Designed miniproteins, single chains, continued (4). Designs and how they scored, part 66

Each design is a single chain, and the fold is of that chain. pLDDT is the mean over its residues in the fold that is shown.

## One batch from the design tools (miniprotein)

Design m14270
Fold by ESMFold2-Fast:
Structure m14270 (fold): chain A 87 residues (1-87)
Amino acid sequence: SKYKLVITGLTREEAEELAERFKSKGYKAEVIDGDEVKLVITGLSEEEAYDLALRFAARGKKAEVLKDGKVIKTVEPVSLEEAGYGI
């Protein structure tokens, strides 16, 4: 697979739990510590990368889809702070 997904906005604990989950499914996943905690998942198809990016964005996380080391799509976090939504 040629696609990589970078997730930002996770806690270290969330990122480590997700990395283990993706590794158990045969993907390469790593947690990068820095100014922001990032989860990097490698070994995705295009559809898998876009689907996961949208799922993480729906959960308030930033997702970047990379192909050949270049960011080809950024999915911004979904803000659900409107009154009455999800309450």
Scores: mean pLDDT 77

Design m14271
Fold by ESMFold2-Fast:
Structure m14271 (fold): chain A 81 residues (1-81)
Amino acid sequence: SIVDELIAQIEKGLEQLVASLLAAGYSPAEIAAILRALLRYFLEKVLPELKKKYNLSDEEVKELAAAIEAAVEALIARVEA
């Protein structure tokens, strides 16, 4: 589905971002702060755009939001370990 494709694309982008920040010498706390800020931006600014662009249902929007929230929390847990 388009939702699964969007989730996969965003998760790949987040993994690449974390790898780049680690390589650049950012601390786990700095990376966690960046990821939390990016999640807020995604939910407030990007998610409404994606809903309109792809004509997503309310259920699909909820699934996408939950998946990206979970991915961000998992990445934060990984860098803080």
Scores: mean pLDDT 91

Design m14272
Fold by ESMFold2-Fast:
Structure m14272 (fold): chain A 70 residues (1-70)
Amino acid sequence: GAEAIAAAPPEEVAELARKYLESQVGKDSDEVIDAINALATAAGRAGASREQMLEIQKAAHETLDKTAAA
């Protein structure tokens, strides 16, 4: 979950975030949005770089697109 990402080493944050977002595909849009917000907070707490945050934002957009299509 998002809390596990907050405890992760910074170098693993982007990969764990991607896997977490992939697990949210097909849920209700409001649940996915809540998950994305929790993920962004957790990644920030873990010390994610600007580049890692941009990758997370891209993955979040892709997750929302897939959720809307499901």
Scores: mean pLDDT 74

Design m14273
Fold by ESMFold2-Fast:
Structure m14273 (fold): chain A 119 residues (1-119)
Amino acid sequence: NLEKAKRYEELADKYEKEGLYSQAGWLYFQAGIYYEKANDYEKAAESYLKAADAFRKSTDPLDQAMARVALKHAAEAYEKAGNKEKAADIYRQLSKIYRDAGLTEKADEYEKKAEELLK
């Protein structure tokens, strides 16, 4: 699983360098999944953050939705890694994204998750 995660990450780095952001995002997301299967939650979170960044560089509305999914996975992976501060930071980022979109209930949910982690 760890070796497979590294292979997906290396391939994603190549696609990102070529400006193939949608493909890079999906490959980074797969790397995150395989790092989680390897119980390397810190690297899983880092790969999910790279996926979110790659998806945000895509102009496809579906990739913008995947950027939010990747951020959620990154926050959950940091929680499993015991990095409550980084997890809370990402949950606050999600809260702001949903608040700016007028989705107040989701924004409040993520703000509450961030606050509960830092207690």
Scores: mean pLDDT 88

Design m14274
Fold by ESMFold2-Fast:
Order: structure tokens, then sequence, then C-alpha cells
Structure m14274 (fold): chain A 114 residues (1-114)
């Protein structure tokens, strides 16, 4: 019974950590979608940056929670690192001048059609 309880607790932590990473992936995709939608609606770039950065901050919190649940799990660490790199790249695009941001939005809208 004690070994079964330990396996159940370990599996629960794994499932919770995976759930947090899936949530972070969803928030990053929502951030990309929101940027495209707000831009197509004619929202100011500053408003787009503000609202999208909020979703990326929530994604970072979900990544942190996954790492807290399984701090020594190399698979979780590798997935977290990839998601953090995606957040960093998206933040860099948000901070670009209008012309470069517009090119990124067009490329992102094309990605969403595939």
Amino acid sequence: SSSLKKRQEERQKINQAIGQLIRAMGLIEQARLLAVQMYEEGKPLEEIRKEVKKLLEEAEKSIDEALKLLPDDKTIQKAADKLREEIKKLQEFLDKPEAEFKEWIKKEAERLKK
C-alpha cells in the first residue's frame, strides 16, 4: 500500500507539471493570436504590447509552477527552457519598431492559416 501511494503521488506531480506546461503553451499561442487580432482591429501598438505581455507573464508563472513540482526532472526542464525561449523571442518582436512588428504580424497570421 505504501509503494502504491508513493507511485500515485509521483504520477500526480508529473500530471500537474505537464498540465502547467500545456497551460503555458496555450497562453503563448493565445498571446500570438491576441497580437494578430488586436493589430487587425487597429489597436495601438502600445496597447497590443501591454495586453500580450500580460499573457506571457501568466505563461512564465505556469512554467515556474511546473519546475517547482519537478525541479530535478530533465524532461520538464528541457520543455520549460523551450517555452521560455519562445516567450523571449515573442517579447523581442513586440519591442521592435512598427515596420518590423507589422512584418512579424503578417508572418504570424500566415502561420495561423496552416
Scores: mean pLDDT 87

Design m14275
Fold by ESMFold2-Fast:
Structure m14275 (fold): chain A 66 residues (1-66)
Amino acid sequence: GPELERLRRALENAERALEEYKDDRTVLLSMRHELEELLERAGKVSEELARRAQELLDRVTALLAE
């Protein structure tokens, strides 16, 4: 459905942004908030997308802990 396609696109955008801005703390903080929202939305419609959102959130959290 449209929500699945929107979530997949948002996660693809987040993954690209993480690759480009992994050293930008301000971008990482914004991305963490966006990924928390995406994880909550994904959990209602797709276990696969929820897992992908969680993996990205874990990566952002690890980078912010540095």
Scores: mean pLDDT 86

Design m14276
Fold by ESMFold2-Fast:
Structure m14276 (fold): chain A 94 residues (1-94)
Amino acid sequence: IEHLKEAVEHLRRAIEAARAGDMEAAVEHLGEAITHLLQAKKEYPQFEEKLNEAIDLAVEGRRAALAGDAEAAARKAEEALRLTEEVLKELEEE
């Protein structure tokens, strides 16, 4: 569960950075979120499909941030956060 909580924190920080126009910070936090999501996928194979979607969205958000597209970076990070929070909720309700 720790990796999912860290992914949530980094996704939230990436959204804040993107909205503030800090693309360097958005790239850094999205990269950290991707790392933690990859570890969570190994721990929770039952959520592989949803976690792969969250990883793909975080990767797309990071690419948008590298291109300086703040709106796309924030939107993709928000979608990745929603999916990550859904997985975390399912695990905490068990």
Scores: mean pLDDT 87

Design m14277
Fold by ESMFold2-Fast:
Structure m14277 (fold): chain A 112 residues (1-112)
Amino acid sequence: LISFVTDLNLELVLATGLLALKKRGEKFEKIYVHPSSKIPWKKLFPEAEVVEINSAKEIEKDLPKFDKIYFAGSIEEQKEVYELAKKYNIPIINLSPYAPLEVVQNSERISL
């Protein structure tokens, strides 16, 4: 799980989405957050390891260990995370309300 948004609204979107998935039986091993996060991640997800990161690149070492990534972030963070996921062939579930145009265009071409 990746969240390094300093924008409170996007962090709330991620937290709400992950809580809904948890109620459906999903298990989260790690949650990556920006040090400036105001969400009480440890209280909401006591079973998950909460790791502070400054950049999506810091998760690259752990990517091969994950089956999938749940993500919400800015357009710039979305592009970075999608490039990393493509590199390691890991599926992303993007919970962000808006996706970059490049990601949308690539999804349509792959869905052929």
Scores: mean pLDDT 67

Design m14278
Fold by ESMFold2-Fast:
Structure m14278 (fold): chain A 85 residues (1-85)
Amino acid sequence: SKELFEKIKKLLKEALPDASDSAIEELANYYLKIFEDDPLLSKASDEFRLFTVELMLPLIKRLYEKNNGDIDKTIEELDNLLAGK
């Protein structure tokens, strides 16, 4: 939903204040894709989905810093970790 997307962007921007609006939108869209594709999260409430984003914020911050603000590499590493690789 638009409301869920806006709330995810707000959480991500608070966690990554130096990230561009485009980078925040890419990361938020990645989360929406996970919520659609994951068997558990696709059936979860928006509140639970937001909670999972909040739980992952420390990991996202570390990956973003490790990759010197490269959002594409951050998403790639996050996706690999979530895939169990």
Scores: mean pLDDT 83

Design m14279
Fold by ESMFold2-Fast:
Structure m14279 (fold): chain A 63 residues (1-63)
Amino acid sequence: SSALEELRQRLIELAKLLGKKEGEELGADSVEIEEVSDDVVVVKMTVGDEVIEKTYRLPPLPE
């Protein structure tokens, strides 16, 4: 449904913001969203010559 689509989009945006914030605190040169599923968002951060991969788990969507 449109409501579930909107909620999923919001969760993805929140995961992106969380990843960006963490990357900023680590001094990351870039932050990319690598994978998205129903309950998992994988964010890849580059800090100098090191690549850090973080996994964020999304809460389940209400039906």
Scores: mean pLDDT 73

Design m14280
Fold by ESMFold2-Fast:
Structure m14280 (fold): chain A 90 residues (1-90)
Amino acid sequence: DQELLQQAQKIRDDFNKKVEESLKKIKTLSNKEADELYKEFQKWFDEKMQQMMDILDQASPETQQQLLQIMYQVVQSYLSFKDFYKNHIS
C-alpha cells in the first residue's frame, strides 16, 4: 500500500506542476493554442483519474481513505484550471 500511496502522490504532484506551468503559458497563447492545450489537459486528466481509480481498487480500506483525499486534490486542481481557461477564453 505504501507504493500505491507514493504512485498517487506522484500523480498529484505531477498534475499540480503541469497545472501551474499551463496557467502561466495560457495567458500568452492564441485562442487556437489555448484550445489545443485545454483538450490535451482534459485527455491527461481522464488518463490520470483512470490510473488513480486502478490504484484505489488495489488498496486496503485504510489506504483508500488517503487515496480519496489525493484524488479530491487532483479534481480540485483540474476544476481550478478549467475555470481559469473558461474565464480567459470566454
Scores: mean pLDDT 81

Design m14281
Fold by ESMFold2-Fast:
Structure m14281 (fold): chain A 55 residues (1-55)
Amino acid sequence: SMQDIQQQLVDLVRQMKAAIDADDEATRTALSQQIQQLSGQLSDDQVQQAVTQGL
């Protein structure tokens, strides 16, 4: 569902924050690709909501 995709984006944003804090470039690169793919399936408003919740 769209709600499941939005929740997946929240979880990926949280993982990205952890990877940034850990200075893990390889994980950041992999997560960036996944975030781009999921963001393409959501509206701009849904993406903004998910990013805000993940931070």
Scores: mean pLDDT 84

Design m14282
Fold by ESMFold2-Fast:
Structure m14282 (fold): chain A 71 residues (1-71)
Amino acid sequence: MSDEEREEIARRISEETGVRFGDAYQAVELVVRHPDLTPEQIAEILVRNPGTYGLSLSLAKEAVELARRLL
C-alpha cells in the first residue's frame, strides 16, 4: 500500500469520525501491521501510543473499524 493511499484513508477517517489526522494515520498503520487483531485490541494500542493524547477508546475503536472497512 502506498503512502498516498494511507494518507487518503486517514483523511477520510479524520473527516468522518472527527479524530485528528495524525491519530487517524496511526489507526491505518496499526490496522496494516496487525490485520489479525480485533478493532478493540488495535484501539487499545492506539490510545496508549506516545503521540496520542485525549483520544477516547470508543472514538479510537470507531477510527480503527472505519480503517478496516476502507482497506
Scores: mean pLDDT 80

Design m14283
Fold by ESMFold2-Fast:
Structure m14283 (fold): chain A 62 residues (1-62)
Amino acid sequence: MTLYVSPEELKAAKVGDVIQVRDEEGNLATAVVKEVGEDSALATVVFPDGSVREATIVPGEL
């Protein structure tokens, strides 16, 4: 699963950070960063419905 965050927020993100991310429909979710790369991060994401998924966070916005 791929979720989006601004390029600036992705560049500033650290392991353990809690950030807001968006899906391709524009829905907000809360991501807990697990690993940071140069162009992406891996996170555990909690959706508003309470579902939890692992996702790749990439730069982008809706």
Scores: mean pLDDT 78

Design m14284
Fold by ESMFold2-Fast:
Structure m14284 (fold): chain A 81 residues (1-81)
Amino acid sequence: AAAEGARTLALVEEHDKKYVEEAKKNLPKIQAEADRLRAEGEASDPVTAAQLKQKADELQKIYDSNKKGVERYEAEKAAAA
């Protein structure tokens, strides 16, 4: 039914909006944490530096994924406006 399809789409749109809003709030925090780990790594022994770099790289992947999601959502909304 058309009404059921519209309701499902609205729930998906609300979920995506909440995800994007949370991602926007978290992006600066993820970037700051990655930067802190990199800075700490520069002052550490090679073994500790490698571990901190791995953690920073993991956070960077999360950041890049979330940033792409936000940019795609904003581009779609801008095109619709």
Scores: mean pLDDT 75

Design m14285
Fold by ESMFold2-Fast:
Structure m14285 (fold): chain A 108 residues (1-108)
Amino acid sequence: SHMDRQMEVHLARLREKLEEIKRLEKVVQENPNDLEAQIDLGVAQIELGVFRVVALNEFLRISLEAAERYLEGVLELEKEMYPDHADQLEQVAEQRRQQLLEKYQARQ
């Protein structure tokens, strides 16, 4: 379906950005005084946030269920990239999901 195709594209883009961030985090950790690497990491983190907001808004235009599926996909990618932070990521994801549901219900 069109939605499934959009889901794959947005999640693939998010995966690529998370992989870039993980690579840059390693560079910064190994070279803590590399200002260029620190700036590149900061920019990549901002771009990740923009990608999430754009994708979430796109799926919300389709349905609440599509938006929830996207948030599930995001959580699975983040847990894959940062397995040591799985519990923290799940807590943040549940908070975001609750905020989404409250905003959606208030609009009806």
Scores: mean pLDDT 84

Design m14286
Fold by ESMFold2-Fast:
Structure m14286 (fold): chain A 61 residues (1-61)
Amino acid sequence: VPELVRGLFDPDREVRLEAAKKIGELKPSEDFIKGLLAAVIDRHGPEFAEEVKKAIEEGKK
């Protein structure tokens, strides 16, 4: 899923959230999600990481 992870760092917020939902649809491991959220916090801050986390949870449903 490298293409979807790349989308999480796109300058367009819509692209980032769509990538997060698609990652959730793949039902990744919790360890993988934890690592992704740490990277998002580092680049975009904790507020955006919470949005990404919610989008991943939406994709799982």
Scores: mean pLDDT 76

Design m14287
Fold by ESMFold2-Fast:
Formats: C-alpha cells, structure tokens, sequence
Structure m14287 (fold): chain A 76 residues (1-76)
C-alpha cells in the first residue's frame, strides 16, 4: 500500500533534518543553525519525539545547541 500523507510528511521532515545534521557535522552550517532548523520542524509538525532524536544526535556536535532544542520541546 501507499504511505499516508502524514507518513510522507514525517519522512520528509526526518530526511530534511538528516541533511541539516550532515551539513552541521561537516561544518557547512553552524550547530546553532541546525538547532534552529530542528525547532522550525517541531513548530510545523508537533513531533516532539523527532525533535528529541535530533537533539540527541546534535549533542555529539554541540551540547549547547542540543539543549536549545530540548528546551523548545519542553515548552511546546
């Protein structure tokens, strides 16, 4: 069967954040810019679990940027 529209949107968000995280790991964008992208996706999707998953990955690059995402999850 086909994926639902909600599943497609979730996968699109996850792929977008995976790209953002890869750019941050390679120094193409700052960890702060990566955190801003995760927060924007959280605001658009309401997916706190996805945001927490990427905050955990981001903590390996910059713990301060990861903490900004975690605070946004707590306030959402």
Amino acid sequence: GMLSEEEVKRYAAEISLAVVLTLARNGRITPEEAAEWVIRVLEKTGDKELARQFADALSGIDPEAAERVRKAVEEA
Scores: mean pLDDT 83

Design m14288
Fold by ESMFold2-Fast:
Structure m14288 (fold): chain A 67 residues (1-67)
Amino acid sequence: SEKAREALQKLGDAISKGDVEGARKAFEELEKYLTPEQVEAARRMIEAAEKGDADAANKASQELLGL
């Protein structure tokens, strides 16, 4: 749904700002609305952000938004 996509975009925005805690909070709130594939993509985004790998985080974000 559009609401789920908007919420996923907020997760991506937190990650792009380096706000790992904000990203975790957003993920917990979104988890019940996510498919297993979206959960996996979101986890990859958070992991990449924690490691400071912006390219990997952006790639995972694009995959998530394409689902």
Scores: mean pLDDT 74

Design m14289
Fold by ESMFold2-Fast:
Structure m14289 (fold): chain A 57 residues (1-57)
Amino acid sequence: SKEEKIKEVVEYAVKLMKLPGVTKEDGARVARYLGEKYGLSDEDIEKAIKEALKKVE
C-alpha cells in the first residue's frame, strides 16, 4: 500500500541518518530517491522526509 511505502522510506532514512558520517541532508536525499522509485507523490515524499527528520534527534 501507499502507507507501507511511506513507512519503508521513513524507516530507511532514519536508519541511514543514525550511521556515522551521514548528514540529515543525506538522509533527505535518499528518502526522495527511494520515494520517487516507489512512485510516491512529492507531497508524500516531503511528509516522509519530515517524519524521518523528527525521529533523528
Scores: mean pLDDT 82

Design m14290
Fold by ESMFold2-Fast:
Structure m14290 (fold): chain A 61 residues (1-61)
Amino acid sequence: SRMEKMIEAAAKMIVELAEKNKLSEEQFKAVAERFANHLVSKGYITEEQAKELIERALELY
């Protein structure tokens, strides 16, 4: 679906940003969680989609 493609793109973007900034795994998890929660707070995605985004980002890292 379009949303699945958007989540994949967002996950890839977070990973690229983390790699450029040489984040540890712990720092990366915190950043991914904060970003996903920010999207939920703005009404862009659901809490379930935020969980999927975090899980996908961690898989790619």
Scores: mean pLDDT 83

Design m14291
Fold by ESMFold2-Fast:
Structure m14291 (fold): chain A 65 residues (1-65)
Amino acid sequence: SMVSAEAAMDLLLVAFEFEGGEFLGREGDTLHIRVEPSNETAREIARSLAELAERAGLRKVVVEE
């Protein structure tokens, strides 16, 4: 699509944190995020982030608590 994957990821990270997810940081091509297993909305946003990260050459790591 004509939409920037980086811009879309930035917007999804804002939505992810709003829904109770936590962005821990970016290290090279890896995104570190934390989401609770019971938070279905944040987990769905995390899945969308994974798809966009793949297109931008980044990897996603999700830590459960």
Scores: mean pLDDT 74

Design m14292
Fold by ESMFold2-Fast:
Structure m14292 (fold): chain A 80 residues (1-80)
Amino acid sequence: KLVEVTLTSPEGKKITGKGKDVAEAVKEAVKKLLEELKKKLNISEEFEKKIIELAVEKAKDATTNEEVQAAVEEAVEEVT
């Protein structure tokens, strides 16, 4: 069974990532979130990779979607 995490974009859009574990689900959700952010921000492939890596690391101990959301927001702020 796949793990699912749900993130909320700055526009209020819900984005769901799925994976075999939390790390894969976070990676998928962050990738989708960054596609929404690219509509307003010029995010390079390098910055996208850094944000995904940091978000996965920060979210490794997360047990709720709210904790994953906070980890992702922190990763975006640190890289951008």
Scores: mean pLDDT 77

Design m14293
Fold by ESMFold2-Fast:
Structure m14293 (fold): chain A 82 residues (1-82)
Amino acid sequence: SENLAIAYNNLGAVYKSQGKLDEAIAAYQKALKINPNFAEAAHNLALAEQELLKQAQADPNASTETIIARRLSLIGAQEDLA
């Protein structure tokens, strides 16, 4: 239901406020799976993926595969906004 999508978007925002970016991303993805036209959830997902990519790029121990995966996730999130 649309109410469930809203609940997942709100849960994602709570996780993001706690610095739990992976959990926030998973919640926003669930919101979009229920409602693919949920612009707020798509925007929040893109911002969370961008922040996670910045953290990975700043980590000298991050693998190339991790950085590539985060870049691809951000591209996918940006496509969901279109």
Scores: mean pLDDT 82

Design m14294
Fold by ESMFold2-Fast:
Structure m14294 (fold): chain A 100 residues (1-100)
Amino acid sequence: SRLVAKQVATLISIVGAQIDAELAKRKGEMSEEEAERVIELLEEAAKAAAEFMRTGDRAKLEEAIEKLEEAAEIAEPSSPKVAENARAAAELAREVLEEL
């Protein structure tokens, strides 16, 4: 199913953003405080998206989108790559939401 493929792609994109945030933290591109906040938001987004895949609860997908957008806003000034990956994941999640 195309919808299932988009759900999986959303989770993969969140994991990609998490890896990029950890690398940005290690390289000193983001402050430790900002990096930890971004990583926490991305972990919460991944958990919400995974819960949506298990339960079909639309509110969990909406929660994931909100947290991905917040992570992108925090990351954008220091790591455009992390912000872009978080926004890409949010867009995939919105496409899933629209197909429900």
Scores: mean pLDDT 87

Design m14295
Fold by ESMFold2-Fast:
Structure m14295 (fold): chain A 60 residues (1-60)
Amino acid sequence: MEEIRKEIFITIVKNAAKYASDEAIEELRKNLLDYAEEHFSPETVEELKKEIDEVIEKER
């Protein structure tokens, strides 16, 4: 279940990174990670952080 939600979050960030401002992307990142810290394991949260950062770097 966590894996599917992680993939959805990555897809959202990937699409947003193409069109959103740096400020909007940082706010999105913060909100997604805040959610993940409440609902996912610490290991999954760290994986999500790395994948989000990689996607943002690639799309910008």
Scores: mean pLDDT 78

Design m14296
Fold by ESMFold2-Fast:
Structure m14296 (fold): chain A 75 residues (1-75)
Amino acid sequence: SAAEIEEALRAKDLERVRELMEEAGIPPSLIEAVVEAAERGLLTPEEIREMAEAIARRDVQRVEELLVRALNAAG
């Protein structure tokens, strides 16, 4: 669920994030990029919520879009 994914991202439970994203069918390269961004604290609380919703919906394009926006904002 989106709530479980949001909790894992907020807690920086990176192994759990990987498991949940894999279950959602997110490509491995994108999983690692999201995990890295979460570990580095590059995602705001709002972006974490939006990311969790996108993953729960299996919206790969939205996950990519949110990640690119977060990385561009970080530098």
Scores: mean pLDDT 87

Design m14297
Fold by ESMFold2-Fast:
Structure m14297 (fold): chain A 95 residues (1-95)
Amino acid sequence: SDEEIQRQIDSLKDRAKRAVTPYLRGYFRLQAEKLELLKKNGFVSVEQFEELLDKMIDETIRELRILYPDHPDVIKLAEEGLEETRKTLVEMFKK
């Protein structure tokens, strides 16, 4: 129901605010925004989901660059890992 979806959105937003890592924050924010689109439109398109994923990845990498300014190896591994995660999540969403 709409009330159940709203409770899930509110819970995910609270978890994002309390998240201790950029990855966990990005995950909760992605799930909340996906549910907001579902509540508003009754559906989430593949294109909309990819846009939310790209935004999450960009914000996660931005936060990691602030936390690890002198560690380009950490950033490179994060970029590679998030790109693989993006492909997997898009494939799962299409099923």
Scores: mean pLDDT 88

Design m14298
Fold by ESMFold2-Fast:
Order: C-alpha cells, then sequence, then structure tokens
Structure m14298 (fold): chain A 75 residues (1-75)
C-alpha cells in the first residue's frame, strides 16, 4: 500500500498536472487528448487499488483525476 507521505506527493503532482492541463488542453491534437484520457483512466484504477486503506485521500486524488478528465473532455 502507498504511504501517506507518498500519497501527498502524488496529490501535489496531480494538482500541478491539472493546472498544466487547464493551460494546454485546447492545444492538444485529438490523438494526444485520447491518449491523455486513457492514461487518466489507468491512473484512476491504480489509485483505487493503492489507496484502498485511505478512503478520504483516495476520494481527494480521484476527484483531481476527475477534474483532469473533465477539462480534457471539454477542450
Amino acid sequence: SMSLEEAEHVKAALRRALEEVRRTASSLSPEEKEGALQFVGELKRFVEEKLRDHPELRAEVLGILDEIRAVLEAA
């Protein structure tokens, strides 16, 4: 299982990724956007397994991934 310190680092990295996606999503090609959406889906499955012991942190991380997906889909 993922440690709380590792999970906080992942959360910070995903928040940074969300800000980057907000700036760049409209400039992505259709192929790049599809690849990014697939990768977000894979990360969601990984997080659901690795943060099973930490439901509040799991929900927070999944929320950030859902925001990233929404920005990509809206672009």
Scores: mean pLDDT 83

Design m14299
Fold by ESMFold2-Fast:
Structure m14299 (fold): chain A 89 residues (1-89)
Amino acid sequence: MPVLSPEAEEVRREAEEMLEKAGISTEDPSAELLLAVLVTVVERSGLPPEHAKAFLAHWIMKRTGMSQREAAELIGISPATLSRILKEL
């Protein structure tokens, strides 16, 4: 049984909500794989949850053509904060 940290479990829950708001099925194989990778990296490498969510937001932007402002709204941060986090990835 995978025992996720509270932080990794919260990232997974918030990431699923982001996908739903973007109109991407949580059963989409590419989205499911990306979620599994991001949760694993947060759990094992200590990647900050905000960085994992920013990476997912960037992937959603590339897949859907969503603006940086709309992607930032998905994770509840400013577009400037999203841009800053993405520069560190």
Scores: mean pLDDT 75

Design m14300
Fold by ESMFold2-Fast:
Structure m14300 (fold): chain A 72 residues (1-72)
Amino acid sequence: EEEKEREEKLRLAKEAEEQLVEKLSEYLGVPKATVREWIRNGEGEKILAGLTPEQREELEKWARELEKEIEE
């Protein structure tokens, strides 16, 4: 069952990435494709600069919740 656990975690990680892209797209007001491009190009600072402190805190909380779901 280790194989199934790895596959499940990978699937959850991909779903999490899609959810993150969706949230960032909503927060920044840009298409999801644009957010994915910025992430791929290492433009993390550009993404963070576009967020309010409140939105960054919400994402951090969401990421912590997700970490508990994917990892123990």
Scores: mean pLDDT 73

Design m14301
Fold by ESMFold2-Fast:
Structure m14301 (fold): chain A 74 residues (1-74)
Amino acid sequence: MEEAKKFLEEADKLAEQFESPLERGIFGRRMAILRGLKTAPKEKVIEFLKEELKRSTNPLLQKAYEEVIKEIEK
């Protein structure tokens, strides 16, 4: 699942675009959990990110999750 690993790295770079330490910390924590799923099937990783996207009310986090999902799905 090499694509998912690449997208976790790109998600980390997207998190660096957040100016708020709180927003960066929340995003980083969720991405760390997702890295724990790097051995999971690709579809499971996508479903996890889609659920996080649905739960998020922060536009910066939503954009970051959407970008990661888009890249994993290609």
Scores: mean pLDDT 64

Design m14302
Fold by ESMFold2-Fast:
Structure m14302 (fold): chain A 66 residues (1-66)
Amino acid sequence: SEEKAREMGREAAEAGGHGERTAEGGAKLMESGKVEDAQNSARSGGLLGAGEEAARRAEEAAREGA
């Protein structure tokens, strides 16, 4: 649901310092209709690696907060 998506974005921002910037950037990219750019970034590996590291940090922060 939309409410759950917003809550997950907020939790990501709170759990990791880069979470808010990553979630906002992703939302803007999807809203602009640049889904292909997001997929191309994932395929290139460069931005995918940065995203994976940000997600890993957010997951660790969430575990430490629990």
Scores: mean pLDDT 51

Design m14303
Fold by ESMFold2-Fast:
Structure m14303 (fold): chain A 79 residues (1-79)
Amino acid sequence: PEELYKKGLELYKQGNYREAADYFEKAGDVAYNELKNYFLASRYYTLAGEAYRKAGDRKKALEYFQKSIEATKKYLKSL
């Protein structure tokens, strides 16, 4: 997931927000599904939401902010 996250950051800095969001989404999915690292997943999903917001995709931004909240809740329940 770190490689996906780094690629997303490069794209975000270039103003390629939609492509950045796709990479942050994939990083979050790997963290959530493969690593079961819900804290890391919540961070990546927040970045996906921000990137979708910058891209003008309000529906996807809200979707990924909601996924970030859900990942945070799973993390807190694991404590």
Scores: mean pLDDT 85

Design m14304
Fold by ESMFold2-Fast:
Structure m14304 (fold): chain A 93 residues (1-93)
Amino acid sequence: SIYELLAERFGEETANSFLTHLDLYKQGLIGANPNLLELYEEIKKLLEERKSPLLPYVYGLLGEMYKMLKKYEKAEEYYKKALELGLVVPESL
């Protein structure tokens, strides 16, 4: 279970918060929080190691976080990775 891996590495509170954030993000209910950048970079590494189906969503969130910080080159890299894994990000209309 991805929850068990996240809880073991980062703690149960962080695992629950992260998975809740992804669920709400998938539903378009919330966006990225750049204060979570360092944490989500570490979670990304674990998901890459495990080839998790959550990877495209984490790449999308990291892209948005870097864009909010005006790190456009890094944002582009993550958006490209998300799209390569099949994430269809609706362009904000």
Scores: mean pLDDT 81

Design m14305
Fold by ESMFold2-Fast:
Structure m14305 (fold): chain A 77 residues (1-77)
Amino acid sequence: MTFKIEDKEEQEKMDAVLDEFSARLAEYLAAHPDASPAERRAAALELLDEIAEEKNVSERLKELLRRELEGALAAAE
Protein backbone atom coordinates (compact mmCIF):
# COMPACT_ATOMS: atom_id res chain seq x y z
CA MET A 1 0.00 0.00 0.00
CA THR A 2 1.49 3.33 -1.11
CA PHE A 3 0.38 6.79 0.03
CA LYS A 4 1.70 10.22 -0.90
CA ILE A 5 2.73 11.08 2.66
CA GLU A 6 5.98 13.01 3.01
CA ASP A 7 5.83 13.55 6.79
CA LYS A 8 7.62 10.75 8.65
CA GLU A 9 5.33 11.04 11.69
CA GLU A 10 2.23 10.63 9.49
CA GLN A 11 3.82 7.61 7.81
CA GLU A 12 4.61 6.05 11.20
CA LYS A 13 1.00 6.65 12.33
CA MET A 14 -0.27 5.03 9.13
CA ASP A 15 1.97 1.98 9.64
CA ALA A 16 0.82 1.69 13.27
CA VAL A 17 -2.85 1.86 12.20
CA LEU A 18 -2.33 -0.83 9.54
CA ASP A 19 -0.44 -3.14 11.94
CA GLU A 20 -3.14 -2.79 14.63
CA PHE A 21 -5.86 -3.19 11.99
CA SER A 22 -4.36 -6.45 10.70
CA ALA A 23 -4.16 -7.85 14.25
CA ARG A 24 -7.72 -6.87 15.23
CA LEU A 25 -9.21 -8.07 11.94
CA ALA A 26 -7.49 -11.46 12.39
CA GLU A 27 -9.00 -11.69 15.90
CA TYR A 28 -12.45 -10.76 14.55
CA LEU A 29 -12.28 -13.42 11.82
CA ALA A 30 -11.15 -16.06 14.34
CA ALA A 31 -14.06 -15.15 16.67
CA HIS A 32 -16.60 -14.98 13.81
CA PRO A 33 -15.73 -17.79 11.36
CA ASP A 34 -19.35 -17.84 10.10
CA ALA A 35 -19.46 -14.12 9.27
CA SER A 36 -20.62 -13.29 5.73
CA PRO A 37 -18.31 -11.43 3.32
CA ALA A 38 -20.49 -8.33 3.78
CA GLU A 39 -20.21 -8.54 7.58
CA ARG A 40 -16.42 -8.99 7.33
CA ARG A 41 -16.13 -5.92 5.08
CA ALA A 42 -18.29 -3.84 7.44
CA ALA A 43 -16.24 -4.96 10.46
CA ALA A 44 -12.96 -4.21 8.64
CA LEU A 45 -14.06 -0.66 7.78
CA GLU A 46 -15.36 -0.04 11.31
CA LEU A 47 -12.14 -1.33 12.88
CA LEU A 48 -10.07 0.89 10.60
CA ASP A 49 -12.09 3.98 11.60
CA GLU A 50 -11.85 3.12 15.33
CA ILE A 51 -8.08 2.51 15.22
CA ALA A 52 -7.48 5.69 13.18
CA GLU A 53 -9.37 7.68 15.83
CA GLU A 54 -7.43 5.98 18.66
CA LYS A 55 -4.11 6.82 16.93
CA ASN A 56 -5.30 10.41 16.39
CA VAL A 57 -4.73 10.41 12.62
CA SER A 58 -6.09 13.24 10.48
CA GLU A 59 -9.51 12.95 8.82
CA ARG A 60 -7.74 13.15 5.45
CA LEU A 61 -5.45 10.21 6.29
CA LYS A 62 -8.44 8.25 7.62
CA GLU A 63 -10.27 8.81 4.31
CA LEU A 64 -7.21 7.66 2.33
CA LEU A 65 -6.91 4.51 4.46
CA ARG A 66 -10.63 3.79 4.07
CA ARG A 67 -10.56 4.20 0.27
CA GLU A 68 -7.47 2.00 -0.04
CA LEU A 69 -9.02 -0.69 2.17
CA GLU A 70 -12.29 -0.61 0.20
CA GLY A 71 -10.34 -1.04 -3.04
CA ALA A 72 -8.31 -3.93 -1.61
CA LEU A 73 -11.44 -5.66 -0.28
CA ALA A 74 -13.20 -5.29 -3.65
CA ALA A 75 -10.16 -6.73 -5.47
CA ALA A 76 -9.98 -9.68 -3.05
CA GLU A 77 -13.52 -10.79 -4.01
Scores: mean pLDDT 72

